# Ledger of designs, part 36: designed miniproteins, single chains, continued (5)

Each design is a single chain, and the fold is of that chain. pLDDT is the mean over its residues in the fold that is shown.

## One batch from the design tools (miniprotein)

Design m17311
Fold by ESMFold2-Fast:
Structure m17311 (fold): chain A 95 residues (1-95)
Amino acid sequence: MPAPSPEQMAAMYRRGLLAWAQSQAARAIAAARARYGPDLRADVRIRIQDRRLADGSYIIRVTLDIDLADGSRLRIIRTLRIGPDNSVSGQLDRA
């Protein structure tokens, strides 16, 4: 099989990051519900953005916002860079 292009890798990582963000949201909500009760309402917003750079690399950013009915807020930002050689580097920020 031909090696995936950085664009194809970006598409694969975009799908993986969406699945990861959903998993992180479910875990955070489960932890909050274990502490505060099973009926705790949660509002989840997932935003994903990608862009191609002039050097042929791709940057993918996922922002996960979780707002709980008790006024708690969790923000997680994960950024991945896919190089033109399909190398992957990343950063995870929490607030």
Scores: mean pLDDT 77

Design m17312
Fold by ESMFold2-Fast:
Structure m17312 (fold): chain A 70 residues (1-70)
Amino acid sequence: TPEELERLVRRVKAFVEAGKAILEHLKEQDPERAERVAEQMIKQLEVWKKRLPPEVQAFLDKAIEELKKL
């Protein structure tokens, strides 16, 4: 339903925001762990991307690009 899609989009955005905050902290203390966490997040976003309409995929593509900078 449209409501279910809205919830998924909100969850994905929250996941990205929380993940970025965690990675910012981890980069200083454990760079290797930060890289592994970023890789896991990218894999999760790729899975969600396959289930979402093209309009939302653009948001995910940008998020994945931002995570790849880590």
Scores: mean pLDDT 79

Design m17313
Fold by ESMFold2-Fast:
Structure m17313 (fold): chain A 60 residues (1-60)
Amino acid sequence: SELEKLKKELEEIEKEIEELQKRLEEAVAKGDLETEMELGARILSLVTKKVVLKKEIEKL
């Protein structure tokens, strides 16, 4: 069903955010500012997508 597909996408996005947060912590520890900025931007993009997806699920 559409609801099941959206819930699976949400779970996958949440897992990806967790992995990127771990990488961000490592980049911060190394002082790799370029990687920090890149990972931060990617996390923000996924968080935005997560919010949109949650709103789509709420409408079903």
Scores: mean pLDDT 86

Design m17314
Fold by ESMFold2-Fast:
Structure m17314 (fold): chain A 72 residues (1-72)
Amino acid sequence: SMAEKAAELEQALKNKDVKRAREILLELGMSEELAEQIINVALGQAKLSDVIDQLLKELPREFVEPVVNGLS
């Protein structure tokens, strides 16, 4: 379900599980470039503020809060 994928994505990002986070982001139709940007924020290699505008434009609305929470 969408709710299960959202919870898995939030947890993968919090746990720095880059393989699972990438798999879910790509399943959601995100570009590989945006998926890597989100993963870099999770790994502390980029700031959320540097990617948030692009993230809000491309992520499905129901996944925005899980991703932001996972990166916080």
Scores: mean pLDDT 83

Design m17316
Fold by ESMFold2-Fast:
Structure m17316 (fold): chain A 69 residues (1-69)
Amino acid sequence: SMSVIEENIVKELQETFGMSREEAEEVIRLIKEGRIEEALEKLKRAAQKSGKSDEEATRFLENMLKALE
């Protein structure tokens, strides 16, 4: 089961970038595996589809990295 922090990140990814639950959980998994570049690529694609910038995707990733430490 996911932690409260991970569940909150899933909800924010869904609300901010229009990601599905499965897509959001995959981003968290990639980060935990140290696959940071792949996580960023996935976030940038979701941001582009949701009318958000690459800069917003990068800042969100930085916040996720701090929360998942």
Scores: mean pLDDT 86

Design m17317
Fold by ESMFold2-Fast:
Structure m17317 (fold): chain A 88 residues (1-88)
Amino acid sequence: MEEIREEVKRLAREAVNELADIESQADTLSFEEAEKRIQEVLDRFRAGLEELRKKATPEEQAFIDRVLASLERLAQHTLDRLRERKAA
């Protein structure tokens, strides 16, 4: 139980850090390039969660789904901020 949750938290932390790094580099990136990098972060995170899902209980799968939804929401907010920055 705890092993799956800790690995999910580790993957989420890595994804959050990569999203923050993309946002910090936004002035040197086109919006298209930033959007692509954010999508790549989400794709890697989803792939990591799917590997953990194969070993997870239904309760742990529900936890994985909640963390995924939170990260997808964070990624969307990051894209919205970058779009506003590029429009200015």
Scores: mean pLDDT 83

Design m17318
Fold by ESMFold2-Fast:
Structure m17318 (fold): chain A 101 residues (1-101)
Amino acid sequence: AAAPVTTGQTSAAEGGTATLTQTLPSEVAYDPRWERTAPDGTVTDVLASGVGGEVRVEGRTLTVTLTNLTAADTGTYRFVVTAEDGVRGTGSAVTLTVVPA
């Protein structure tokens, strides 16, 4: 299996949409989550932050589509997973910059 890789849109317009993709080395039973780390170091659950989003799982590939972006959504995004045994794992990071519309 390939090493975990996160890819995604690195720039998006305010009010627009951004897509982030995480590829896992294998399929796992988990509760996938995305965390945003703001420039000040504050960590927030992306879907809990009021950003509309859709999470899709297909085999080893996890896709998050973020909608209704604001400048506050600028930051470093990481995939977080909790395996069946309760072990937390994190993917690689991608930095998204939201630019004014």
Scores: mean pLDDT 65

Design m17319
Fold by ESMFold2-Fast:
Structure m17319 (fold): chain A 55 residues (1-55)
Amino acid sequence: MEEAKKLALEGQRYGQQGDFKKASQLFREAAKLAEKVDPKLAKELLKAAEELEKM
């Protein structure tokens, strides 16, 4: 769980810098780690990745 949160925070930082491809990749990776522990968080992280991919 801690690793998923760390990846999500790194994804947010890359998104703020305009690196949307790297940000979406990090959110997808965080979602995979969160899937078995917090499915709700995993869905939110996947939505964030999808939105970043549209940018």
Scores: mean pLDDT 79

Design m17320
Fold by ESMFold2-Fast:
Structure m17320 (fold): chain A 62 residues (1-62)
Amino acid sequence: AEELAEELAEKAYELAKEKGPEKAREILEKEYGEELRKLSAEEAQLVSEKVLKALDEAYEAQ
């Protein structure tokens, strides 16, 4: 879960920098939506927090 959260956060940051945060969210939801649904509530919360932080940081870097 922690490793997945870090991987998704890093990917979200890169995608948001390249394509913008809206497009990054679309791509992550499409590619990882099924994987995210398999997580426990606590794991999903951790992933969401790290991804949202990465998207926010990328938005500030625009």
Scores: mean pLDDT 74

Design m17321
Fold by ESMFold2-Fast:
Structure m17321 (fold): chain A 74 residues (1-74)
Amino acid sequence: AEKLREEAEELYKKAVELAKEGKLVEALRTAAEGLRLLAEALRLEAGGDPELEAHAEQLLEQARRLEEKAKELE
């Protein structure tokens, strides 16, 4: 789980750099990928906890919203 969180953090940093370069579509897609990794980490840590599973589902929905925005900007 920790490794997935680290990978998500690296993707977040990459997304910030892409946004600074004006590469908004790539930044949004990279951020969405990071959110998916965070959701996977939360599911692994959940151990059947419905609150953590619900939070992971919210992160996946946010990732979908970022992908939708990326498509609008293309």
Scores: mean pLDDT 80

Design m17322
Fold by ESMFold2-Fast:
Structure m17322 (fold): chain A 55 residues (1-55)
Amino acid sequence: MKTITFDKKNMTLEEIKEYLRKLAEELGLTGDDVAEALGSMSPENADKYTVKLKV
């Protein structure tokens, strides 16, 4: 399991979803793995999202 942090000021939620989709395709992960990661998304603080990805 890998934790990835995104800066809300640099990326919109839609851009983060697109980034994770592309990363999952490169790593051979399923759409279900991406959906679980997005479902686990929580703010690390007011300016950041933390996402857990199964790798």
Scores: mean pLDDT 70

Design m17323
Fold by ESMFold2-Fast:
Structure m17323 (fold): chain A 100 residues (1-100)
Amino acid sequence: SMVEEARELLERIKKSEDPKEVLEALKRLRELLKKTKDEEVARIALEAAEIALEKFPENREVLEAALEVAMEVLKKTEDKELILRAIGLALRAIGLLFEL
C-alpha cells in the first residue's frame, strides 16, 4: 500500500538525525504523491515535510525537498485543509531558504 510506504517514510524522518536520510525519504514521498491522489498519502507527506523543516531548518536540500512536497500536494488535492497546510509549509520553507 502507498499509505503504508508513506507511513514508513514518515517514521524514518521522525527518527533520523541524518539530513541525507531525511532528504531521501522526502524525495520518495514526492514520487508517491506523483503516482496517487490519495489524501492520506498527502496528509502523511505534509506531516513528514513539516517535521523535516523543524529538524533541519538550515539544510538547503531538505528545505527545497519539503517545498517540492508541498507543491505536489497543491497540484493534486482539492481538500481545503490540505491546501491550507501545503501553503503554510511552502511559505515556511521559502522563508527559511531566504535566511540561508
Scores: mean pLDDT 90

Design m17324
Fold by ESMFold2-Fast:
Structure m17324 (fold): chain A 77 residues (1-77)
Amino acid sequence: MDDAATAAIAANKDRFAELVRHAEELGVRDLGLQQIVRAAKEVMDAAPTLSTDELVALLNEKIDRARQEVEAAAKAK
């Protein structure tokens, strides 16, 4: 077994929980919890080896994009 993979998974569990908690506090007003959780998961799946600060930056980018898509969809209807 790759010790590096095991360590990354363990670190990812803590980071994912922290990202979800942070996003829930701020994102609930603009996005549903499911969209926030999905964005956090996509960030962790795409870049599990990045630092927490880098993951937070990517999560914010994903949340902003998702919010823009929701707004565009609502206006385009």
Scores: mean pLDDT 61

Design m17326
Fold by ESMFold2-Fast:
Structure m17326 (fold): chain A 63 residues (1-63)
Amino acid sequence: DLEERRRRMLLAASDFVLERAKKLGVPEAIELAQEARKAVESGDIDRAETLIDQAEKLVREAA
């Protein structure tokens, strides 16, 4: 099921970004990654993708 695979991938991505944000100490990215994880769990996939992208950008800029 492509939809289930997409959700699992986004959940993994949000967890990965959250761990990176915590290690780098970027509070805004931590918050965005946590909200992305909640969005994936609630089925709001479009919001989750947007939040993950924003968190990844902040983590990349901080690294």
Scores: mean pLDDT 83

Design m17327
Fold by ESMFold2-Fast:
Structure m17327 (fold): chain A 99 residues (1-99)
Amino acid sequence: SNALKQKAARYLAAAYLAAVSGLISDTLEEMKRDARVAAEMAEKASDYAEQLGNTEAAKKFREAADIFREAANADTPEEMRQLLEKAIEKLKEASKLMD
């Protein structure tokens, strides 16, 4: 379980870094790419949390992934930043459930 917990934490960190990269990106295309990466990393974190039996954390990671996918499909940088920030809050909630 320790190895699975480390993998979940690694993919949480990767999702967070991708989301932050999106927030500071200069172009909508870069923001969309970063949002897609964040979604993929959050999905992997969810899968490892589920394997740990931490269904509540897995659910929060999946909620974050869904919001990151919405961000990747947003029409404006402003909408995308709001969605990225919302997804980051879900990642923080998931992180607290991983203790």
Scores: mean pLDDT 90

Design m17328
Fold by ESMFold2-Fast:
Structure m17328 (fold): chain A 67 residues (1-67)
Amino acid sequence: GPRERRRAEQLAYARRLLADPSDPRGQLAREIADKLREIGDAVDKAIELSKKEGLSFKEALDIASAE
């Protein structure tokens, strides 16, 4: 439908911007993606620490974020 077509066009445009290393919008998007990956790694570590050491998720996340 129209919503699906619009979404596909938006995704194609975003992929094109990310593929161009000279586009400052693509550069910013890559920097944001890198920061989100760092956050994801900290969350994964916090889940592992919480399971292994019986810590609350908050306590485990504070430890993971400090490294």
Scores: mean pLDDT 72

Design m17329
Fold by ESMFold2-Fast:
Structure m17329 (fold): chain A 58 residues (1-58)
Amino acid sequence: MSPLEQQLLQSLQDYQQSVEEARKFIESSLEKNREVGEQVREHLERGVRRRQEELERL
């Protein structure tokens, strides 16, 4: 595996962990602010997909 692939994989893993923590926070808030929480969650999921696409292009 190239060093660039390893860096992107590590970046993706770090981002996925951040997204997971954010998801837990959003889930706890969804009952009170459902509309806003769903928009934020979609934004975070989109970020994960973009990073996965970068890895697939290598």
Scores: mean pLDDT 79

Design m17330
Fold by ESMFold2-Fast:
Order: C-alpha cells, then sequence, then structure tokens
Structure m17330 (fold): chain A 55 residues (1-55)
C-alpha cells in the first residue's frame, strides 16, 4: 500500500500547489484538514516551507 499512499500524497500535493498559485488559502486548509494524519503532517510542513521560501 506504500505505492497507493505515495499516489494519494502526490495528488494532494498537486492540489495544494494549485491552491497556493491561486492564493486560495481557505482551499489549502480544507485539503489539509480532510487528509489522513500522516499526509496532513507532510502537507503542513510543505506549506510552511513554501511560505518561508516566498518570504
Amino acid sequence: SDKEKLKELAEKLNKVLEAIENGDWKKIEEIINSSEEEIKKILLSFVDNIKFALS
């Protein structure tokens, strides 16, 4: 199931990137909050790193 989990993570990362590009922070929060705990932690770290890189 690692391959399936990786696919789910990749799909969610793509959705988060699209939301970031559109400035839709509410959509980013919705994606993260609807995610499994392990995926949620990865997405939160990713968003924080992007915010830091863009500041």
Scores: mean pLDDT 81

Design m17331
Fold by ESMFold2-Fast:
Structure m17331 (fold): chain A 69 residues (1-69)
Amino acid sequence: MEIAEKLAPVTTPEEAERVLKELRDEYMKQFEEAKKNGDKEAFDKARSKLYELARSLGDIGRIEAEYEK
């Protein structure tokens, strides 16, 4: 999946957060275009990608917490 592929070469939480922010901007643009055009398939796809992105961002927070052990 696009998110996993983009994160594969990333080795630090800071880089991962930057990549996720770029993907969020990309998916938000796709979401707005799909909404404007009434494209249900594109809309559903963008929404699913945004959900996966939100979960990935949450996992970065867990990684940060691990360093404080």
Scores: mean pLDDT 67

Design m17332
Fold by ESMFold2-Fast:
Structure m17332 (fold): chain A 63 residues (1-63)
Amino acid sequence: MEEELRKILEETERKLKETTSESEKAALYTGAALRIIGLELDTGEFELGRKALEELRKIYEEA
């Protein structure tokens, strides 16, 4: 799970920095958040998912 979460965060950060559209940034953030939540539900790794969602929020706020 940790490696999957890292890949989601890294890819989302890259795409957010390349995107100028507010609607596209919101879609990227929402898609990443839903994917992290899906991994939490599938694996039961809620603590790892929570930390990943916190990092995703920081990435989005800095984009």
Scores: mean pLDDT 82

Design m17333
Fold by ESMFold2-Fast:
Structure m17333 (fold): chain A 66 residues (1-66)
Amino acid sequence: KADAYNALGEAYLKQKDYDKAIAYYEKALAIKPTAALYLNLANAYALKKDTAKAAAYYKKSLAISA
């Protein structure tokens, strides 16, 4: 199910529906937090020009490595 939410997030990102992309990435994150999901959230926020949230999620993606 997490993979399905991530795929929906990617689909909405390609349609430039950044709010829906973020919502689906957050649903995926609630199931299984991964570095890839934090990076996808960082990219979505960057495309919304929310550079502060983009930077915060990018830092989280770097921190969640084993």
Scores: mean pLDDT 82

Design m17334
Fold by ESMFold2-Fast:
Structure m17334 (fold): chain A 55 residues (1-55)
Amino acid sequence: MTEFEARDEFDVARALGEFVARGELAPEVARAVAARLADPEARALALARIDEATA
């Protein structure tokens, strides 16, 4: 990505899923953070990654 802001939100989305998968962050807290992402695609990615980590 050329836009650093969009990259930052996607990096946060991926990090939320990783932290949940590692047991470092509770899924409900990660979902609350994901819901506050401004980019709807980054928000959807975060929620999908969190759901995969808790499956």
Scores: mean pLDDT 76

Design m17335
Fold by ESMFold2-Fast:
Structure m17335 (fold): chain A 62 residues (1-62)
Amino acid sequence: GSVEEARALYEEGLRAREAGDLETARRLFTEAIHLFLQHVDGDDPELQEALRLLEEVDAELA
């Protein structure tokens, strides 16, 4: 995995969320977060944004 792969998964997650496919968005954001955590620090803005969007999707699914 790479940061570029994490960004691609994140962008796919955004498209899934826009389409209303919240389960796919959740999975894609989770995969992106796992890759970001391997390559960036916990205070990284892209990681923090992906975490925020995962929380939003989780709230929509609850």
Scores: mean pLDDT 84

Design m17336
Fold by ESMFold2-Fast:
Structure m17336 (fold): chain A 59 residues (1-59)
Amino acid sequence: SGLQAVLDEAERLKKQGKIDEAIRLLRVAARAYAQNGRTADAQILLEKAEELEKEKKKK
């Protein structure tokens, strides 16, 4: 699904050390999903972005 593709791309960016780009991708995608009425999918993407932000702060 499109949701899974976004999550996979964010994970790939994280593995490359591009954590800020991964977080940005997840937030942009979450806004698009919310605009299309897909609130549950948007929530999943935002929760993943928050997890990555916590990982970034812990190193």
Scores: mean pLDDT 84

Design m17337
Fold by ESMFold2-Fast:
Structure m17337 (fold): chain A 68 residues (1-68)
Amino acid sequence: KKVEELIKLLKSKDPKVRAEAAKKLGEIGDPRGRPALAELLKESIGKPEEKEVFRNAAEALVTIALKE
């Protein structure tokens, strides 16, 4: 259930919470998080306030892809 909880946190209004959840999903490497991380990455593109979210989502997606 940890993965599902982290996916919910990706929808938080707080960028810090979203960035931390994305990082943790990458550390777990579970492909169930991939669609939500991809959406978060698309949402954070070009937004200065989302730079940490963008970085963590991108890194998480790469890590999950490498584990597949």
Scores: mean pLDDT 79

Design m17338
Fold by ESMFold2-Fast:
Structure m17338 (fold): chain A 61 residues (1-61)
Amino acid sequence: MLSFEELKALITELINRVVAGEISIEEAVEELRRKLLEAGYPEETVEKVAEVFRSMLETLV
């Protein structure tokens, strides 16, 4: 299960990796979705968070 600190660290790590060109936006969103589902978050919450995260990444690159 992800703590709030682990979740923030994960999001920050994924943003940095996308900006650095190490992974695509699609890969980052999929990784976040997978980690949140694994951690026990509801599907509807995961989908909403993934949408917001994708939108943020689209504005960065």
Scores: mean pLDDT 80

Design m17339
Fold by ESMFold2-Fast:
Structure m17339 (fold): chain A 98 residues (1-98)
Amino acid sequence: EEIERELARIRAERNAWYAAHPHPTFEEVRAMPRLTVEQIIYEAEKLGFKKLAELAPQAAADGARTLHEFIAWVLRQIGDEVDAEIAERRKKLEELRK
């Protein structure tokens, strides 16, 4: 299916992104400047991280200041969305199990 091909591509891009952004060293964390929302959007577009570009203003409103904090906030938000989707699908399955 075309959907399966698209999901495989998204997974490959996601894995490549994680490989390019390993756990930051202590020195990297100390050197992280405070970034504006516009700078975060620019970096997100360069990385192909569309969700970060979309949610950058919300992360900034929630107190994110460094690139690491913005990425961590977005990853938490994605996790919450996935968990909510799983819960909704489980509810539908329980209704069908009658």
Scores: mean pLDDT 65

Design m17340
Fold by ESMFold2-Fast:
Structure m17340 (fold): chain A 85 residues (1-85)
Amino acid sequence: MKLVVTAVEENGQVTVRFELLDEEGNVIASGEVSFDAKRVTAEEAARAVLDYFAEKYGMRIVRREIKTEEKDGVKTVTITAELEP
């Protein structure tokens, strides 16, 4: 299974969206949560959501890739993780 966590930091807020994908690329679970950018960075928020999801579902993170992009004052951190039971 693959988990994609995207954290966007804009206007003092970090919004994290996650999607769990099956082996065929179908979205089987998704969600969104927001944080105060004064309390967490986009990277910290993305990592926290990934770790929470893995622990909640008893899954092991076997690989992760992190991409950071900053454009026009908007910082986006995307973590793509491969999960095993």
Scores: mean pLDDT 83

Design m17341
Fold by ESMFold2-Fast:
Structure m17341 (fold): chain A 59 residues (1-59)
Amino acid sequence: SEDKAPVVAPVDDSPEAQARAAALNERIKKYLEEAKKTGLSISAVILREQGLAPPEELK
């Protein structure tokens, strides 16, 4: 296992905080997979998912 993955840590040790962090980590993993498939940076993938175009088409 890798400790250096950019993952979201829970703000508390509560089950609710852990569930929120797990959901965010799932989103991050999806962004990483899209970046690998498309050759885009993670930032570009996030912009596309938020409804913004890639840098080439952004303004």
Scores: mean pLDDT 66

Design m17342
Fold by ESMFold2-Fast:
Structure m17342 (fold): chain A 70 residues (1-70)
Amino acid sequence: LEKQLEEALSDDRSFIDSRPDLTPEEKDALFDVARKLQLVGILYEAELLLKRNPTPELEKIIERVRDILS
């Protein structure tokens, strides 16, 4: 999960870091928002998948994402 999140955010990080007009503080704030949105998206998709085809792996993913968002 954490590795998948880092990979998903790598493009966002590169894009944000490439912006010359943003301060480091603004870049950090944008990255925090992007990270949070990715986690919410993962949780939503995992819950939908769990309803269609319940697996222990999906349950663990949902639990981990909820822990990170807490």
Scores: mean pLDDT 73

Design m17343
Fold by ESMFold2-Fast:
Structure m17343 (fold): chain A 58 residues (1-58)
Amino acid sequence: SMEKKEKIINYFREKHGYSKEIAEELAEAFMAAENRDYEKMSEHTVKAKKLLEEEKKK
């Protein structure tokens, strides 16, 4: 649900200091993993990693 996704986003932002964009991708990956959708999990994990690398340059 949207409410569950928002709680996961807030967890990554508050506990790990990730930006909203990174936290959103990690939340999507987490939810995909719960649904055993490992391809979708991988896609969102790769996007999160790329965003993290770009943020380190700025």
Scores: mean pLDDT 83

Design m17344
Fold by ESMFold2-Fast:
Structure m17344 (fold): chain A 62 residues (1-62)
Amino acid sequence: MEEAKKEVEEFVKKLKEENPNASLEELLQRAEDYVKKLAAERGLSAEEYAELGKHAKETVEK
């Protein structure tokens, strides 16, 4: 999970840098799509998926 969280943090940072005028809603949608992709690729459990999604949302909101 730490590697997945780090990957999400890096994705969100890059997303914000490339889209400085994007709305919070747009950033949350893109982060959620990325989390879904990672969960599918890594075979995450429902609990791990929920944790990663929460982490992504918190990272976007910072």
Scores: mean pLDDT 80

Design m17345
Fold by ESMFold2-Fast:
Structure m17345 (fold): chain A 82 residues (1-82)
Amino acid sequence: KEELIKALQEFMDAVAAGDLEKAREYFEKSIEIAEKLGDKETARLVKRMGELAIEAIENDDELTRGVAMLGAATLKKALESS
């Protein structure tokens, strides 16, 4: 769980920096960790939010990037609170 929270934070930091390579790396890592935890809902949410964030960086779409970042932050907070 703690590894997933850390990976999500690293992913969010990479997205905020516009670092596509690191965003992809931590996105894939976050999915792998969520799947290992058997949390199918968290894995599904990470995959959806990560795909939106990566597409937003590729297309320079500030609005979609903001929505994806809010989703990732909400998920991270939920994981920290459980």
Scores: mean pLDDT 76

Design m17346
Fold by ESMFold2-Fast:
Structure m17346 (fold): chain A 57 residues (1-57)
Amino acid sequence: SLEEKRKEVVEEVLRLVAQRRFDEARELIRKAVEEGILSEEEGENLLAFVDAMEASA
C-alpha cells in the first residue's frame, strides 16, 4: 500500500540520517516525491528535518 511505502521511506531516511548520509537521505526523499509516495509538502518537511539534523551533527 501507499502508506506502507511511505513508512518504509521515512524509516530509511531516519537510518541514513543516523549514519550521517545526509545527501543520500535527500536523494531518497526527492525520489519518493517524484514517485508519488510522498506529497510535495511531506517531502519538504522531511528535507527540513534532514537539514536540521545535519546542522546539529
Scores: mean pLDDT 88

Design m17347
Fold by ESMFold2-Fast:
Structure m17347 (fold): chain A 61 residues (1-61)
Amino acid sequence: SLDELRERALEALRAGDRATLARLLAEMYQQASKAKAAGDEATAAELVAAIEEVERLWREQ
């Protein structure tokens, strides 16, 4: 699911679909928050890293 969210976010970024990208980033932040609340620090860290990667690529466009 994390890999699917990352791929969908990157596809939205390549398509210039800012609305879909914003929604997917919000979903990833929500999942990271839930993982942290559940004590799953590894999954939370992976989600944050994926968000940071997508945001960095978005800024480089």
Scores: mean pLDDT 82

Design m17348
Fold by ESMFold2-Fast:
Structure m17348 (fold): chain A 69 residues (1-69)
Amino acid sequence: KIEELEKEIKKLEEEIEELKKELEEAKEELEKNPSREAAAKLAATELRLIGLEFEIELLKKKLEELKKE
């Protein structure tokens, strides 16, 4: 199970890197063409990133608990 959690964490970290790229693109779009749609896209991307970061944090805590045994 430890190996499974490590693989899941790594996969989510890769997803976070992709979302960070999308976040940069959304920020650039908002700066070049300020609009409600651009702002909504930025906010949605930020929320997804926060969600994945929270999920990784929970998995890392679970992994740490398992490693103690």
Scores: mean pLDDT 81

Design m17349
Fold by ESMFold2-Fast:
Structure m17349 (fold): chain A 80 residues (1-80)
Amino acid sequence: SLTEQIRKLQEELQKRREALFDKAREDYIKFVEDHYGKEAAEIVKKLLDYLREHPDLSYEEQVELSRKALKEIREIKKKK
């Protein structure tokens, strides 16, 4: 049926989207490591892992966690 075809297309698009996000995540973590150092890369990795494990987080909670991560990275950069 058309409904079954739409569902299969949605599943395929979701898998491709997840694979693209995984690659972008790895590329971004590497970019942070190369430009801001290993400690900053670990902060970003922990943030991205937590966001992935908690898809139920509100927009406000996601923004707050991102702000805390950025603050930690800025503190590391100021010491050098």
Scores: mean pLDDT 78

